# Designs tried in a protein design run: designed miniproteins, single chains. Part 16

Each design is a single chain, and the fold is of that chain. pLDDT is the mean over its residues in the fold that is shown.

## One batch from the design tools (miniprotein)

Design m529
Fold by ESMFold2-Fast:
Structure m529 (fold): chain A 70 residues (1-70)
Amino acid sequence: EEEKIEEIAERVAEGVVEVARHLKLTLEQYEEVLKSRGKIVPVPPEEPSEEELEELYKKAKEETKEELKK
């Protein structure tokens, strides 16, 4: 079950980053959604840099793992 949490967290993080790369404005929307649901993933309001996408992936993965561990 713990491994399932890791897999889900990775998929969520990958999805967030992939969508963010495909649609820049999606990053801002993801930030709002994640923040509203208690998930904090700081994202630039204009356009994400490669470094920010990597940070987003890491944070989204960690946040998702914490949520699923509950």
Scores: mean pLDDT 64

Design m530
Fold by ESMFold2-Fast:
Structure m530 (fold): chain A 74 residues (1-74)
Amino acid sequence: EPLPVLSPEEFEQTKADVLAVLDREIEANAHDPEMVALTRETRARVEAARSAEELVATLQAYLAEKAALEAARA
């Protein structure tokens, strides 16, 4: 429930790792413009994130929007 407090170095490393994953998601979904747009918006939010809590909230929003987008196609 409560997030662990990351050091500034741990936060920057985690942020870099998340950005790398999002870049891979963009490539994997290159034929899906809506998914690419969502992932690009999420990437910009991750770059702007200043804390682990902001990062987690951004990723939770991304997963919810991704699930809603996939459900709309089913």
Scores: mean pLDDT 80

Design m531
Fold by ESMFold2-Fast:
Structure m531 (fold): chain A 65 residues (1-65)
Amino acid sequence: DLIVEALYRAADRQDPDVGELVRRLVDAQRARDQDTLRALEPEALRHRDAIEAVVEEATRLVREA
């Protein structure tokens, strides 16, 4: 999916820690795995601004194309 590919690409430009976290979040969301999403919540909160920037960039790339 275009959005998932854009998210992975944007995540790879971040620090490895953030990149891995974003990939795990995307995979869990696609699988609708609420258990994994809840487990990742503390790490997501620590990297909230970086994750938000990744999502905004990926969304912009998809929509502006």
Scores: mean pLDDT 76

Design m532
Fold by ESMFold2-Fast:
Structure m532 (fold): chain A 100 residues (1-100)
Amino acid sequence: MVKYKLLLAFYSEETKHLFITVWDNGNLVESEIVDVKDIEEAKEKFKEIAKKYGLDLIYFSGNYGVAASYENEEARKRLAEILKNMDTEAAKKLAEELLK
């Protein structure tokens, strides 16, 4: 079985919220909405939450954050495929890193 964890985030400048979803093997396991002052606090909170979930592969670009972990080569390949299809710069950059 392919095992990976994925953390996705969107920052809204209008509402000052960081929206976070936590995925385990493609299943939504948790969602959080975090009040932040600005995008810099959003980036720091995202990093903090990603580390809490044990995710060391962390990327934040524009208004989008992505963090991930995987247990084996099959999971890495599957995760890279998913990230390539998300159409955000953060997801595409993390996919490039996973394929190195």
Scores: mean pLDDT 80

Design m533
Fold by ESMFold2-Fast:
Structure m533 (fold): chain A 68 residues (1-68)
Amino acid sequence: APSPRERARELSREINELVERQVAAGEPIDEAEIEAKVREIARILGMSEEETEVLIRIALAEARKLAA
């Protein structure tokens, strides 16, 4: 089974690939899917709710910059 760190890295790659695919297709960014994957990363890594909210804000801000 993959380590927590490896699974978190895999989910981060999935988020990046999702954003790249949607931008390339001219589709709106699926922010709900990004948030869901970020929450899964935080759960796997044992992050607090406060830490999780910070990570979500960073991920969504990054996705919005790539879509602009």
Scores: mean pLDDT 84

Design m534
Fold by ESMFold2-Fast:
Structure m534 (fold): chain A 56 residues (1-56)
Amino acid sequence: DGEAAAGARGQRYMDLLREHAREVLERFYNSPDEEIPKLSEEMAARVRAALAAEAA
C-alpha cells in the first residue's frame, strides 16, 4: 500500500524529469555557457511546478 504509493510518486517524478530533461537539454545545447545558471534555475522551477500540478 504505502510502498505502491511511494513508487507511483517516484515514477511520476522520473517521468516529469524525462519530459523536462529533453526541453532543458535542447536549451542547454542552444544557449551560451553564461546562460547555463539561468537554465538550471528554470529547470528546477519547472519540475517543481509540474510536480505541484500533478499533486493537486
Scores: mean pLDDT 65

Design m535
Fold by ESMFold2-Fast:
Structure m535 (fold): chain A 78 residues (1-78)
Amino acid sequence: GLKVRDRVETAVALSLSRATAAGRSLSTPELTGAAREVTPVSRGQATRVLNRLAGEGQVERETRGGVTYYRLSEKGLE
C-alpha cells in the first residue's frame, strides 16, 4: 500500500486510489482538483508527491495527447 506522511500526501493518495478503483487515470490538474476536495493542495505540492510515488514505483505515468496521466501501480495497490 501507499506510504503517506502528511495531509497532502494522504489527499493525493486517496484521489489516486479512487480514480484507479474507477478504472481512471488523472492528469496533474485533475488530481490537484480532486485532492483539494480533501485538503488545500497546490499543483507544486501534488507534483512533488507524484514524483516521489513514481520514484518508489507506486504510480504509473501515461502520456496521451501531450497530457501526462497518473494511476496507482500494482505496487501502489498492495
Scores: mean pLDDT 78

Design m536
Fold by ESMFold2-Fast:
Structure m536 (fold): chain A 103 residues (1-103)
Amino acid sequence: SLKDQFLESQAGGYEEESRRIREEGGSPEGAEAFLKASRKLREGDEKGAAEELVKAYRIYAESHKASVSEVVSEYIESSAADFAGLDEVGEAEREGGRILGES
């Protein structure tokens, strides 16, 4: 289905981000969090994926000394497919951003 294709695309994106962080000598904890998010998303655990994304975004913001909102915005934008009707994945990404904004 289109939803399954979108979820696989998102999971692949998180897996690629994990690989990029490892190759660039970034935070191993951040890389692991993105990898766990990818795995949980493929397992259908969208809530667990959101929790791992929040961890990844926090670690990324700290390591880059960037604004948390800028980091979240970049990841949401880069991982976003303009797919109407996909609520749970979009909600997981938005919930991650909201939790970071409330921290």
Scores: mean pLDDT 65

Design m537
Fold by ESMFold2-Fast:
Structure m537 (fold): chain A 93 residues (1-93)
Amino acid sequence: SSKKEKIIELLEEIEKLMEELVKALEEKNYDKARELAVKIREKIAEIGKLDEEVAKKLEEVVSKGIEMLLNGEPKEKVIEEVKKEIEKIKEEV
């Protein structure tokens, strides 16, 4: 229960950071994007200490979100897909 609650809290923090990262990348604010990417990586590492499978799924979600942006998908669509995938992960915890 406590472990599950901590994972859900970290997933919600990562979701918010991903929204900020996507916005920073679209605005070409690469300094802010680097800072946000480091923070996301640290939160994923924290989840990995609790559940390695959840951390791996999150790394895949983050990579896919960045790839969608690089392929020219609009910010709103990328944020929607990232949120959808994180919600699925929450349901599995």
Scores: mean pLDDT 87

Design m538
Fold by ESMFold2-Fast:
Structure m538 (fold): chain A 92 residues (1-92)
Amino acid sequence: SAAIERGVALLEEAARKAKEAGEEEAAKKLEEAKRALAAGDVDKAVDYIIEALRAIKDEETLKFVIRKALEAIPDATKAAGVALEGVAILIE
């Protein structure tokens, strides 16, 4: 499960970046997404990622988290859903 291990590492990097930026709610949701992905629950991981994206206030942090999340999600259709939500937040 190299894909899951890589995805978990990417979500951990995203959570760390959110925490460094003071985005504590987003960092908690990204840690929950990481745990869900490690358990093989991709749908739950996506739900937590979307909650994290909605909580982020800093645009540079949001862009970083979107990129890491897209790389972390093994399902292309689910990754597309995260991308659409991220774009919707950025163009608001």
Scores: mean pLDDT 84

Design m539
Fold by ESMFold2-Fast:
Structure m539 (fold): chain A 65 residues (1-65)
Amino acid sequence: SDAELRREIENLRKGLETAKKEKSLTIAKAVIHDAKELLERASGELKEEVERILKEAEELAKQLE
């Protein structure tokens, strides 16, 4: 359901914020993994939101390597 997807996207966003705050490559990689899984299920506006989070997590992971 959209409600379940929105909840998972919110958790994904919180994970990204934690990765940024703690400069954690492990958490950044977890966010990348979860974002890729959500992209298979998301569509429209929700898919665009997940794509933005994925891009930001990938950029963060590159900076932390």
Scores: mean pLDDT 87

Design m540
Fold by ESMFold2-Fast:
Structure m540 (fold): chain A 97 residues (1-97)
Amino acid sequence: SAIDYVEKAIEAVRAGDIKKAIEYARQAQRELAKELGVSSLSIDDLKKQVSDEQALLAQEAVNLIEQAIAAAEAGDLDVAIIYLERALELLKELKAL
């Protein structure tokens, strides 16, 4: 699931395996698109398949994952973990809807 891949990305960042962290983060985005039944994670595609609340939560989670990838690539591992943990919270909220 998208949640499982974000958790794996966090563990990979903590281990210093940045390549695996980015791979897991990208896999989380692919799994989220599959779970929501969308072709892309754009707000327009999301709004066609899910509620506005679900679309906004999914978009915020995706944006946080992208920020985490950028932080990890820059070597800001603590910042990357903060963004991934926030994305994880939003994905859990999305699943509870």
Scores: mean pLDDT 86

Design m541
Fold by ESMFold2-Fast:
Structure m541 (fold): chain A 76 residues (1-76)
Amino acid sequence: LSPLELEILRLLADNRKEGMSVSNIAEKLGVSRSTAQRHLNKLVEKGLMERDPKTGRYFITDSGLEILRQVEAALA
C-alpha cells in the first residue's frame, strides 16, 4: 500500500458506519478528486474497501481493517 492508500484506510476505519464520499476523502487528504478516485479504485480492486452504489459512499471491509492493523503494528 502507498502512504496515501494507508491514510484512506485510516479515514474509513474512523468513519466505519457512515462511510465517506470521494469529495470528503479528497478534502481530508488535500488531494484532487481524481487522485482520490484512482486510489479508491485500487483499494476496491484489492477488496480492502467497497462502494455503496445507492449513496456513492465508500466503506472499509474487514480485510481492509486487518491490513491496516497489521501495517500499523509493523510501524510501531
Scores: mean pLDDT 84

Design m542
Fold by ESMFold2-Fast:
Structure m542 (fold): chain A 75 residues (1-75)
Amino acid sequence: MTHYVVAALFENKEAAEKAAEELEKIEGVEDVRILQVGDKYLVVATFESREAAEKGAEVAEKIEGVLSVSLTESE
């Protein structure tokens, strides 16, 4: 089964937590995790479909404190 992953990097924990909360509201989300990477925070969200992942990327890009957003297809 193919999964779609949105990885968004944030300047601070509050922005990452807000992003994770908004991503969890998306229909088709399977998992959302927050990882600390140095002094920054990476939010990794897995989606069942590309459409859900694209919506997730759009939502993440609108969060204040976002540094980068990537969308990848993963098996």
Scores: mean pLDDT 83

Design m543
Fold by ESMFold2-Fast:
Structure m543 (fold): chain A 112 residues (1-112)
Amino acid sequence: KLTKQEFVEKATAVLKKLEKNNSGSEDEKDIALLSSYAYLALLAKNVPVTPTEEFTLEKLQVDVAKKVPIDKTVERIVNSKISDSEELKLRMIISSPEGRKYAEEFKKEFLS
């Protein structure tokens, strides 16, 4: 399993690669990034880190809308504790027709 630093570095590199290769509309890019972050947040639950903040989908949506650098959002995700209710919201995003395709693309790239 990856250390916290290795996980953050790998996630950031994959997300930046996918963002660079996304030629969609602004809205499609935001959906892709949000869905990739949602999948990343679920994977981050398995990283051995003491959480310093609580995760909310709202904070993640704000980061995407405000174009917060990927490095910062990834670090916040890894340092966050995710409640069962927030996890259900993330699962709904990655299971939606639009979100699922981007989450699966992120998963394939991250786990390859």
Scores: mean pLDDT 86

Design m544
Fold by ESMFold2-Fast:
Structure m544 (fold): chain A 102 residues (1-102)
Amino acid sequence: DTVPPYLELVDAINKAYITKDLTPLREQLEKYLELAKNGSKAAKSALKVLFDDIIRDLESRGLLPEAIEHFRRAKEALDAGNYDEALEHALRGIEILLNYQP
């Protein structure tokens, strides 16, 4: 209810890709992680869906194994309640994604 729609998180990633500025995306991820830390199942679910979607897409295309590993670690940290580690791994995965040229 208080969590922004999942599509807003996806939009923040797309904007980071265009602008090469991670600051707005970092703020959105921190917001979702803070909500998850405070017991929001919706925020935690949105982050897990995001990470799973990215992992699935990259694995299906055989791309960016280093990015896949960071998103797996972000998901693992999120499940363990290590929100700072989840944030850092998610941002590193996204940085790899943004710098990829096919």
Scores: mean pLDDT 76

Design m545
Fold by ESMFold2-Fast:
Structure m545 (fold): chain A 73 residues (1-73)
Amino acid sequence: SELEEEIERGILLIAAAVLRTIADHYEKQGKKELAEKLRKYADEIIDAVNAGRLDEARTLLNKAFEELKKEEE
């Protein structure tokens, strides 16, 4: 349904905003390379959502989560 796609777009855009906030926190900790990676993923997610490429946006979000998991390891 189009409504379900619009809800997913909204969630993905919120996720991108959260990634930017997380990136700011890592930059303050001196983790500039990780911060730049997270900002790049956030920008690419927004671009994919705006292009209607929800599958690509989901894949990019998962890649961002993998980078965050590596930092916690």
Scores: mean pLDDT 87

Design m546
Fold by ESMFold2-Fast:
Structure m546 (fold): chain A 96 residues (1-96)
Amino acid sequence: MARERARARAREEGKRLAEDWLKKGNKKIAEAVLLSAEGAIGDVKESREKFKEADKLIDSLSKKDSQEGASSMSGTAISSIGAFIEAELEARREEE
């Protein structure tokens, strides 16, 4: 049921984004991006666990970014990744 081409693309896109964030010193965002990419290509149970882990990480980062006054680019990335993760978790929740 997984699209092999879409899976490969999601994984490569996730690696590129994660590497970019890692170079910016934002290791946790890089980890969340990689987890999201792995979630997109995993089995339903594995996907759900990976997205849950990524969601918790993004939520933690969002709160920390607010405390550190880091908005703008970091806030936008965290918001976008968080929205994607929440949408994926919602879709998977409907699968019981």
Scores: mean pLDDT 62

Design m547
Fold by ESMFold2-Fast:
Structure m547 (fold): chain A 61 residues (1-61)
Amino acid sequence: SMADLQRAQHLLATIQDNIARLEEMAKKYAETDPAKAAEYKAQIAAGRRQAAALEERIAAL
């Protein structure tokens, strides 16, 4: 349905916004807590994979 498409698009936008914020946090913590920065980088990688999968699902709808 269109509602499902709109919801998926909104979730994709939310994931992309979250990735941008995580990138800023990774940069910030690189100076004081490299382990924390690495955790954020792992979350960014996971978010990128989720975004790609969601884009594929949207394209198939």
Scores: mean pLDDT 88

Design m548
Fold by ESMFold2-Fast:
Structure m548 (fold): chain A 85 residues (1-85)
Amino acid sequence: MEEALELFRKAVEAYKAGKNKEALEYLKEALKLQLEYEKENNELSEEELKMMEAVANLDLEALREYAEKHDGLFEEMLEFIESLE
């Protein structure tokens, strides 16, 4: 979890700096680590795990399209990170 959280912070920092490609790369890595954590802890339903796995396995271009269609994805991440500080 902590490792995924650190990558989410890096994604947010890259996004704030206008480095959108770097932000998406960090986001993808964070999602992969989060997926591994959730699989080990059985906290999510099978349907939720499938959805997270599908998103984590998107290439960078598909992930960019997903982020553009999912209103507030980076804003939600920003709010989450800011809530921890």
Scores: mean pLDDT 66

Design m549
Fold by ESMFold2-Fast:
Structure m549 (fold): chain A 87 residues (1-87)
Amino acid sequence: SDSESVARITGLSISSVGALVEAEITRRTDPERAPEVARESAEEIDRARDELLAIGAASSPDIAAFAQRQAAAADRARREALELEEE
């Protein structure tokens, strides 16, 4: 259903933001582990992005557009996490 698709897309978006936040917190609280956590966060966000695109491909046009916008946001979050990995 559209309701279930929206809930799943929203959950994946929240997870992507959470992964980036974890990388930022680790940078402040455990700098020695920060590059590794940033890499793991980028990988987690990348998986969420792939799932967002898969949901979009199987959805109505309106839900597909929403999923594509969230996938683009995840791509930006992934780039930010990779910048943290590069130190």
Scores: mean pLDDT 85

Design m550
Fold by ESMFold2-Fast:
Structure m550 (fold): chain A 73 residues (1-73)
Amino acid sequence: LLTSVSSPALYDKNGNALGAGNNMQALADAVDQGKVLKRSEESKKAFEEAKKKNGLVATDVKDGGKPVVIPLP
């Protein structure tokens, strides 16, 4: 189960929030510049917790394979 309340549905393996559409460029740029530190860290933590809770097959920045978007059931 994917909690898609906000934009990022998938994450880059280096910690970039890619978003679910074309916003990935803006999100990746903001995260790379460090302007969205809190958001990036919260998003990665929430996504990792959701993955461990629901067993999502999304990529984690440490050991995942590649980012995957999982639609809601």
Scores: mean pLDDT 45

Design m551
Fold by ESMFold2-Fast:
Structure m551 (fold): chain A 99 residues (1-99)
Amino acid sequence: MKAMDPEEVAAIREAGEAHRAANPDERETGILTLTVLAGLPREVAERAVDLALAGASPAELARLIAEHMRREVLEVMLADLRELGLEEAAAIIEEALAK
């Protein structure tokens, strides 16, 4: 597939925002998931969740967290990004897994 178009990126952000708005507790759940399951420092987890809620691109989120996440979590994220068609973000996680 070609690079993501603005409409595809906007649809993904809108779905994420709607889900977070409907489930405020998932904001804290996201932070706890990143700290407990991924082993991220609390500060990095809070920043990642904050950026996601602010509508940051998946590629920006992937760059922030790839250096800090456990390999198992990066593999799950890679599968999710591929399912969503986020090829740039998937390539970033794939590169992190190769090192």
Scores: mean pLDDT 67

Design m552
Fold by ESMFold2-Fast:
Structure m552 (fold): chain A 58 residues (1-58)
Amino acid sequence: EEEIDARADRLTQATVGGHADAGITLTPEQVARIRELIRHQLRVVAENGDPGAARAPP
């Protein structure tokens, strides 16, 4: 749960940064919507299972 929130925050910051680099300023409302969508996607991935996260296979 906490890991999903941390990942969502990182991905949201990357998206905001990309838009800012292109000269686009996102509103706080748009940022919140993006964060919610990212959280939803991360939950779906976690539910389906992530083979790469099962164990670090060097």
Scores: mean pLDDT 72

Design m553
Fold by ESMFold2-Fast:
Structure m553 (fold): chain A 59 residues (1-59)
Amino acid sequence: SIEEILKKLDTDGDGVLDPAEQQRIRDADKDGDGTLSKAELEALTGEKLSDAQVTFFSS
């Protein structure tokens, strides 16, 4: 679920992406285009994502 994905990205468990979590997201941008693809988000979270979940993380 989106909540489980957020918990995987939110290593502090505070419900907000801190600078360290933002850096992990930036490091997941393997093609260097400044946008996380579905495959990069799936690699970061360790699970398959729906289009709605990808849109959520891209907003």
Scores: mean pLDDT 60

Design m554
Fold by ESMFold2-Fast:
Structure m554 (fold): chain A 67 residues (1-67)
Amino acid sequence: PLSPEKRSEYLRKVAERTSDPRLREQLLRDAEQKLSIGETARRLGISREAVEELLISLAGVSREEIR
């Protein structure tokens, strides 16, 4: 599983690459708090799988590092 530091880094990359300014701001806050993927999903009101897909597509994280 991803370390809190690596997870924070990848959430920042998703924030930088998203076109949604509201999503960007939430992801930056979640990254600073070093939240788990599950907690990030709860705060964004989306599924854990949706956060995982954002990390894979926008931050280049492998599925094996997430799971």
Scores: mean pLDDT 76

Design m555
Fold by ESMFold2-Fast:
Structure m555 (fold): chain A 87 residues (1-87)
Amino acid sequence: SLSDAEVDAAIAARVAALAKVAPPELAEEFGREVRGVVDALRAGDEEALYRELAEAYEALARVYRAMGREDLAKKAEEEARKYRELA
């Protein structure tokens, strides 16, 4: 499995790429929520995993909407609602 430093570096690289096409603040928020998902997965906490997945999809929807991708934002919001119901 990846170390914490390797996970953080991978998330940072993805956030940096996303920040080229979306507002950096929203890309950074999404990166933080992805880290929350990784932490919940490592902890084996299913309730936390579903909550963090919902928050990550909510952050992703904000990124897509800022990019003018309302179609993708709506799909991300649908996934977020699904995980909120499982949490």
Scores: mean pLDDT 87

Design m556
Fold by ESMFold2-Fast:
Structure m556 (fold): chain A 58 residues (1-58)
Amino acid sequence: GERVRRIAQELREARKLAETLKALGDQSGSLGNVLKTLADSLYEEARRRAQEELDALA
């Protein structure tokens, strides 16, 4: 239902943000690893929250 659609939208937004941060990392030289780590952490957190919300609906 609606809740699952919202979770999917939040994951899409997190993925786009992570992709943007990784692209900036590729341009940023010495900051590249920091930006890529941040991108991975943000997406992993979003995925974990989505799983928790889905589990709460089961």
Scores: mean pLDDT 78

Design m557
Fold by ESMFold2-Fast:
Structure m557 (fold): chain A 73 residues (1-73)
Amino acid sequence: MDTLERMSRVAAEEIRRGMRDPEEIAKRILMEALGYSEEEAERLLKEKSEDARDALSIARVGLLGVEESERRR
């Protein structure tokens, strides 16, 4: 609950900063929302941990909304 909401917020902030790579956004979610180091976040993403999969899903959903909005404008 708290974790998913925080992850969504981090994703939105990174996308606002111009981040468009879902793996980079997911890495930032793992670091900023869950407190992992950059190296730990990268390892979790490669090993498809539960937290990494959640972060990737949130990053992808955020990107779909923003990219479609920017493409039409």
Scores: mean pLDDT 77

Design m558
Fold by ESMFold2-Fast:
Structure m558 (fold): chain A 98 residues (1-98)
Amino acid sequence: KAELLKNLYQAIFQYLKDNHNGTIGALTKAQLQDIANQVGITNPKKINNVLTLLESLSTELHVNSIFELQNLTPEDLQKIRGVGPKSAELILQVVQEL
């Protein structure tokens, strides 16, 4: 469900803000799995897709912090392979609410 994915991004971005000064690259796969399990996501493919998207923020858009992410448009996020309009809007809504 989109609601679970929204909860996952909210938990990830809050974790990074509180523990790593918003640094996206500080999130390990193990930490992502723990956060995902807490919000009710246990599917390894979904978890890996989120990790890949966060890595692509650095590699494709040169975005390294959640504060930089807050300044993007949905069109900027859609430049990442596999990111559609709905995913871009969801991610930006969550990060801008921090």
Scores: mean pLDDT 85

Design m559
Fold by ESMFold2-Fast:
Structure m559 (fold): chain A 90 residues (1-90)
Amino acid sequence: SLAETLSEEELERLIRRGEDMAKIREAFAADDLSKPEVRAFAERVGKAMVEMALAGVPEEEYRRKYREFAEEARKLGIENVAKTLEELAK
């Protein structure tokens, strides 16, 4: 499997990203997803996280992206997602 060829650091990074994605998914489930713009935002967040994982970007780039998404989430009024992303950006 892919995990068998990864370094320990790479495997830990993938596990952390999976945990981040799970927390983000749970935060979206706690917010109102009835608005089309919120669903479109959720799709963009998911796509960006997959693309960053495939590109193997550094931790600092994930933190920047989480901050950017948190700001957009606040503008959309989805506070649980915004708070979760802000915490992940630390």
Scores: mean pLDDT 81

Design m560
Fold by ESMFold2-Fast:
Structure m560 (fold): chain A 76 residues (1-76)
Amino acid sequence: SLEELEKLIEEAEELLKKGEIEKAKRLLVQAFQMMGASEESIQTLIDSLLETLSEEEVVRLLLSYLKNELKYMKEQ
């Protein structure tokens, strides 16, 4: 549900603020899966981003993307 997606994004943001990068990443992967992405597709994207970005930067980028998508879904 949209409410479950919002909760995952909020929990991931709080974990990221606490420096719990791996836990934040797992919640964001779960959020992408709720949006219809496969775990394999998400991992491929993360691996690709890690070629040029740090793990924290990747998690921040994924969080930003999901927050933007959630905003658009709520406005429709």
Scores: mean pLDDT 84

Design m561
Fold by ESMFold2-Fast:
Order: C-alpha cells, then sequence, then structure tokens
Structure m561 (fold): chain A 73 residues (1-73)
C-alpha cells in the first residue's frame, strides 16, 4: 500500500507538470497495486479520491481517502 500511495503522489505531480501520459501510467500502476493487495474496486475508488484531494490541495482529505484504500486491502 505504501508503494501505491507513492505512485499516486507521483501521478499527481506529473499531472500538475502537464505530463498527462506519465500521470496516467503512474495512476494505472497504483490502481493495479491496490487491486493486487485485495482492495478491489472499493480500494481503487478511495485511491482515486485521494489523488483528487491532492489535486485540489486538500492534504487532510487525501490522507483520509488513502487510509480507506489501505483498509480495503
Amino acid sequence: MEEARRLAEQSVAAYNAGDYATAGKLRNRALSLVRQAGGGGYGQNYLMRGMTYLLLGDREGAEEAFRKAEEAA
């Protein structure tokens, strides 16, 4: 799960830099790791929510969403 969070943060950084191709690849890898850990669609949805909060600058919302993704795995 730490690896999925790291990739999610890197995906947001790439998106903010305008590198949407790299952002998409990193996002897909993070989502794959959550699925492999047993988080399923529930865990993947919370990981995506965490990334959205990071894009909006809501660090607290992102941390809560990432915690829910970890609980799902």
Scores: mean pLDDT 84

Design m562
Fold by ESMFold2-Fast:
Structure m562 (fold): chain A 96 residues (1-96)
Amino acid sequence: LSERQRIETEIAVVLIAVAAARVAVSRTEGPHTPELLAALERAAEAIAAALANPTPENLRRAAEALRELARVAREAGDEELAAIAERAAETLERLA
């Protein structure tokens, strides 16, 4: 694969993971569900922007949104989602 195709594939995998997490969270009725859904939506939008135009600026913005998602997930007690978001942020920072 070309370098661009490799980068786009890694971003797409992160977007799929966030979309799957959003579906899972949307089926819960916890006190933190609105905050989690908002953070997931912001992360998905930033990642989609990076996928459309994988500039270092867009990749850093997506990583920042994922770090915020990890913070909100920890506050909600979702340590698994927090870990996924942190690893995803590290991946996008490496690509930037």
Scores: mean pLDDT 84

Design m563
Fold by ESMFold2-Fast:
Structure m563 (fold): chain A 56 residues (1-56)
Amino acid sequence: TVEEMLEKAKELLEKGEGAAAATAGYEASRQGRMQGDEEAAKLGEELVKEGQKAAS
């Protein structure tokens, strides 16, 4: 579920796993778009950026 992907991405970010968090955020964003959930899609995109920043 998109919500579970978003929660997993947040948990990975808190644990310092930026690359994994970015991947989970990307999957959540894609699923959100396919389901018409623009809010979830935007959240996923933000998690991708935060994850990439944490990975660097």
Scores: mean pLDDT 80

Design m564
Fold by ESMFold2-Fast:
Structure m564 (fold): chain A 86 residues (1-86)
Amino acid sequence: SSLETLLGLFEHELQHARTLPPEEQARAIAATLRGLREWLEKENAPQELVDLADEALARVEAEPGRAVEIAEEFLARFRRLVAQLA
């Protein structure tokens, strides 16, 4: 499905972000989260998924040094929520 493909891309981008210098990790992760949020809105996804992406993006902006950890927590919560809404 398109969602499975998108989550695979998110995982790939997250793995790549881990190889970047700390100052670049936050920017890369924020860009990936913004892309996911835009896709969710375009596909008229449940508001709970959009809110989760918005929360993660706000957390990355507030604490860029934790961007990787925030993205990992987001991905786990996102997958759990998708399973609950299916």
Scores: mean pLDDT 85

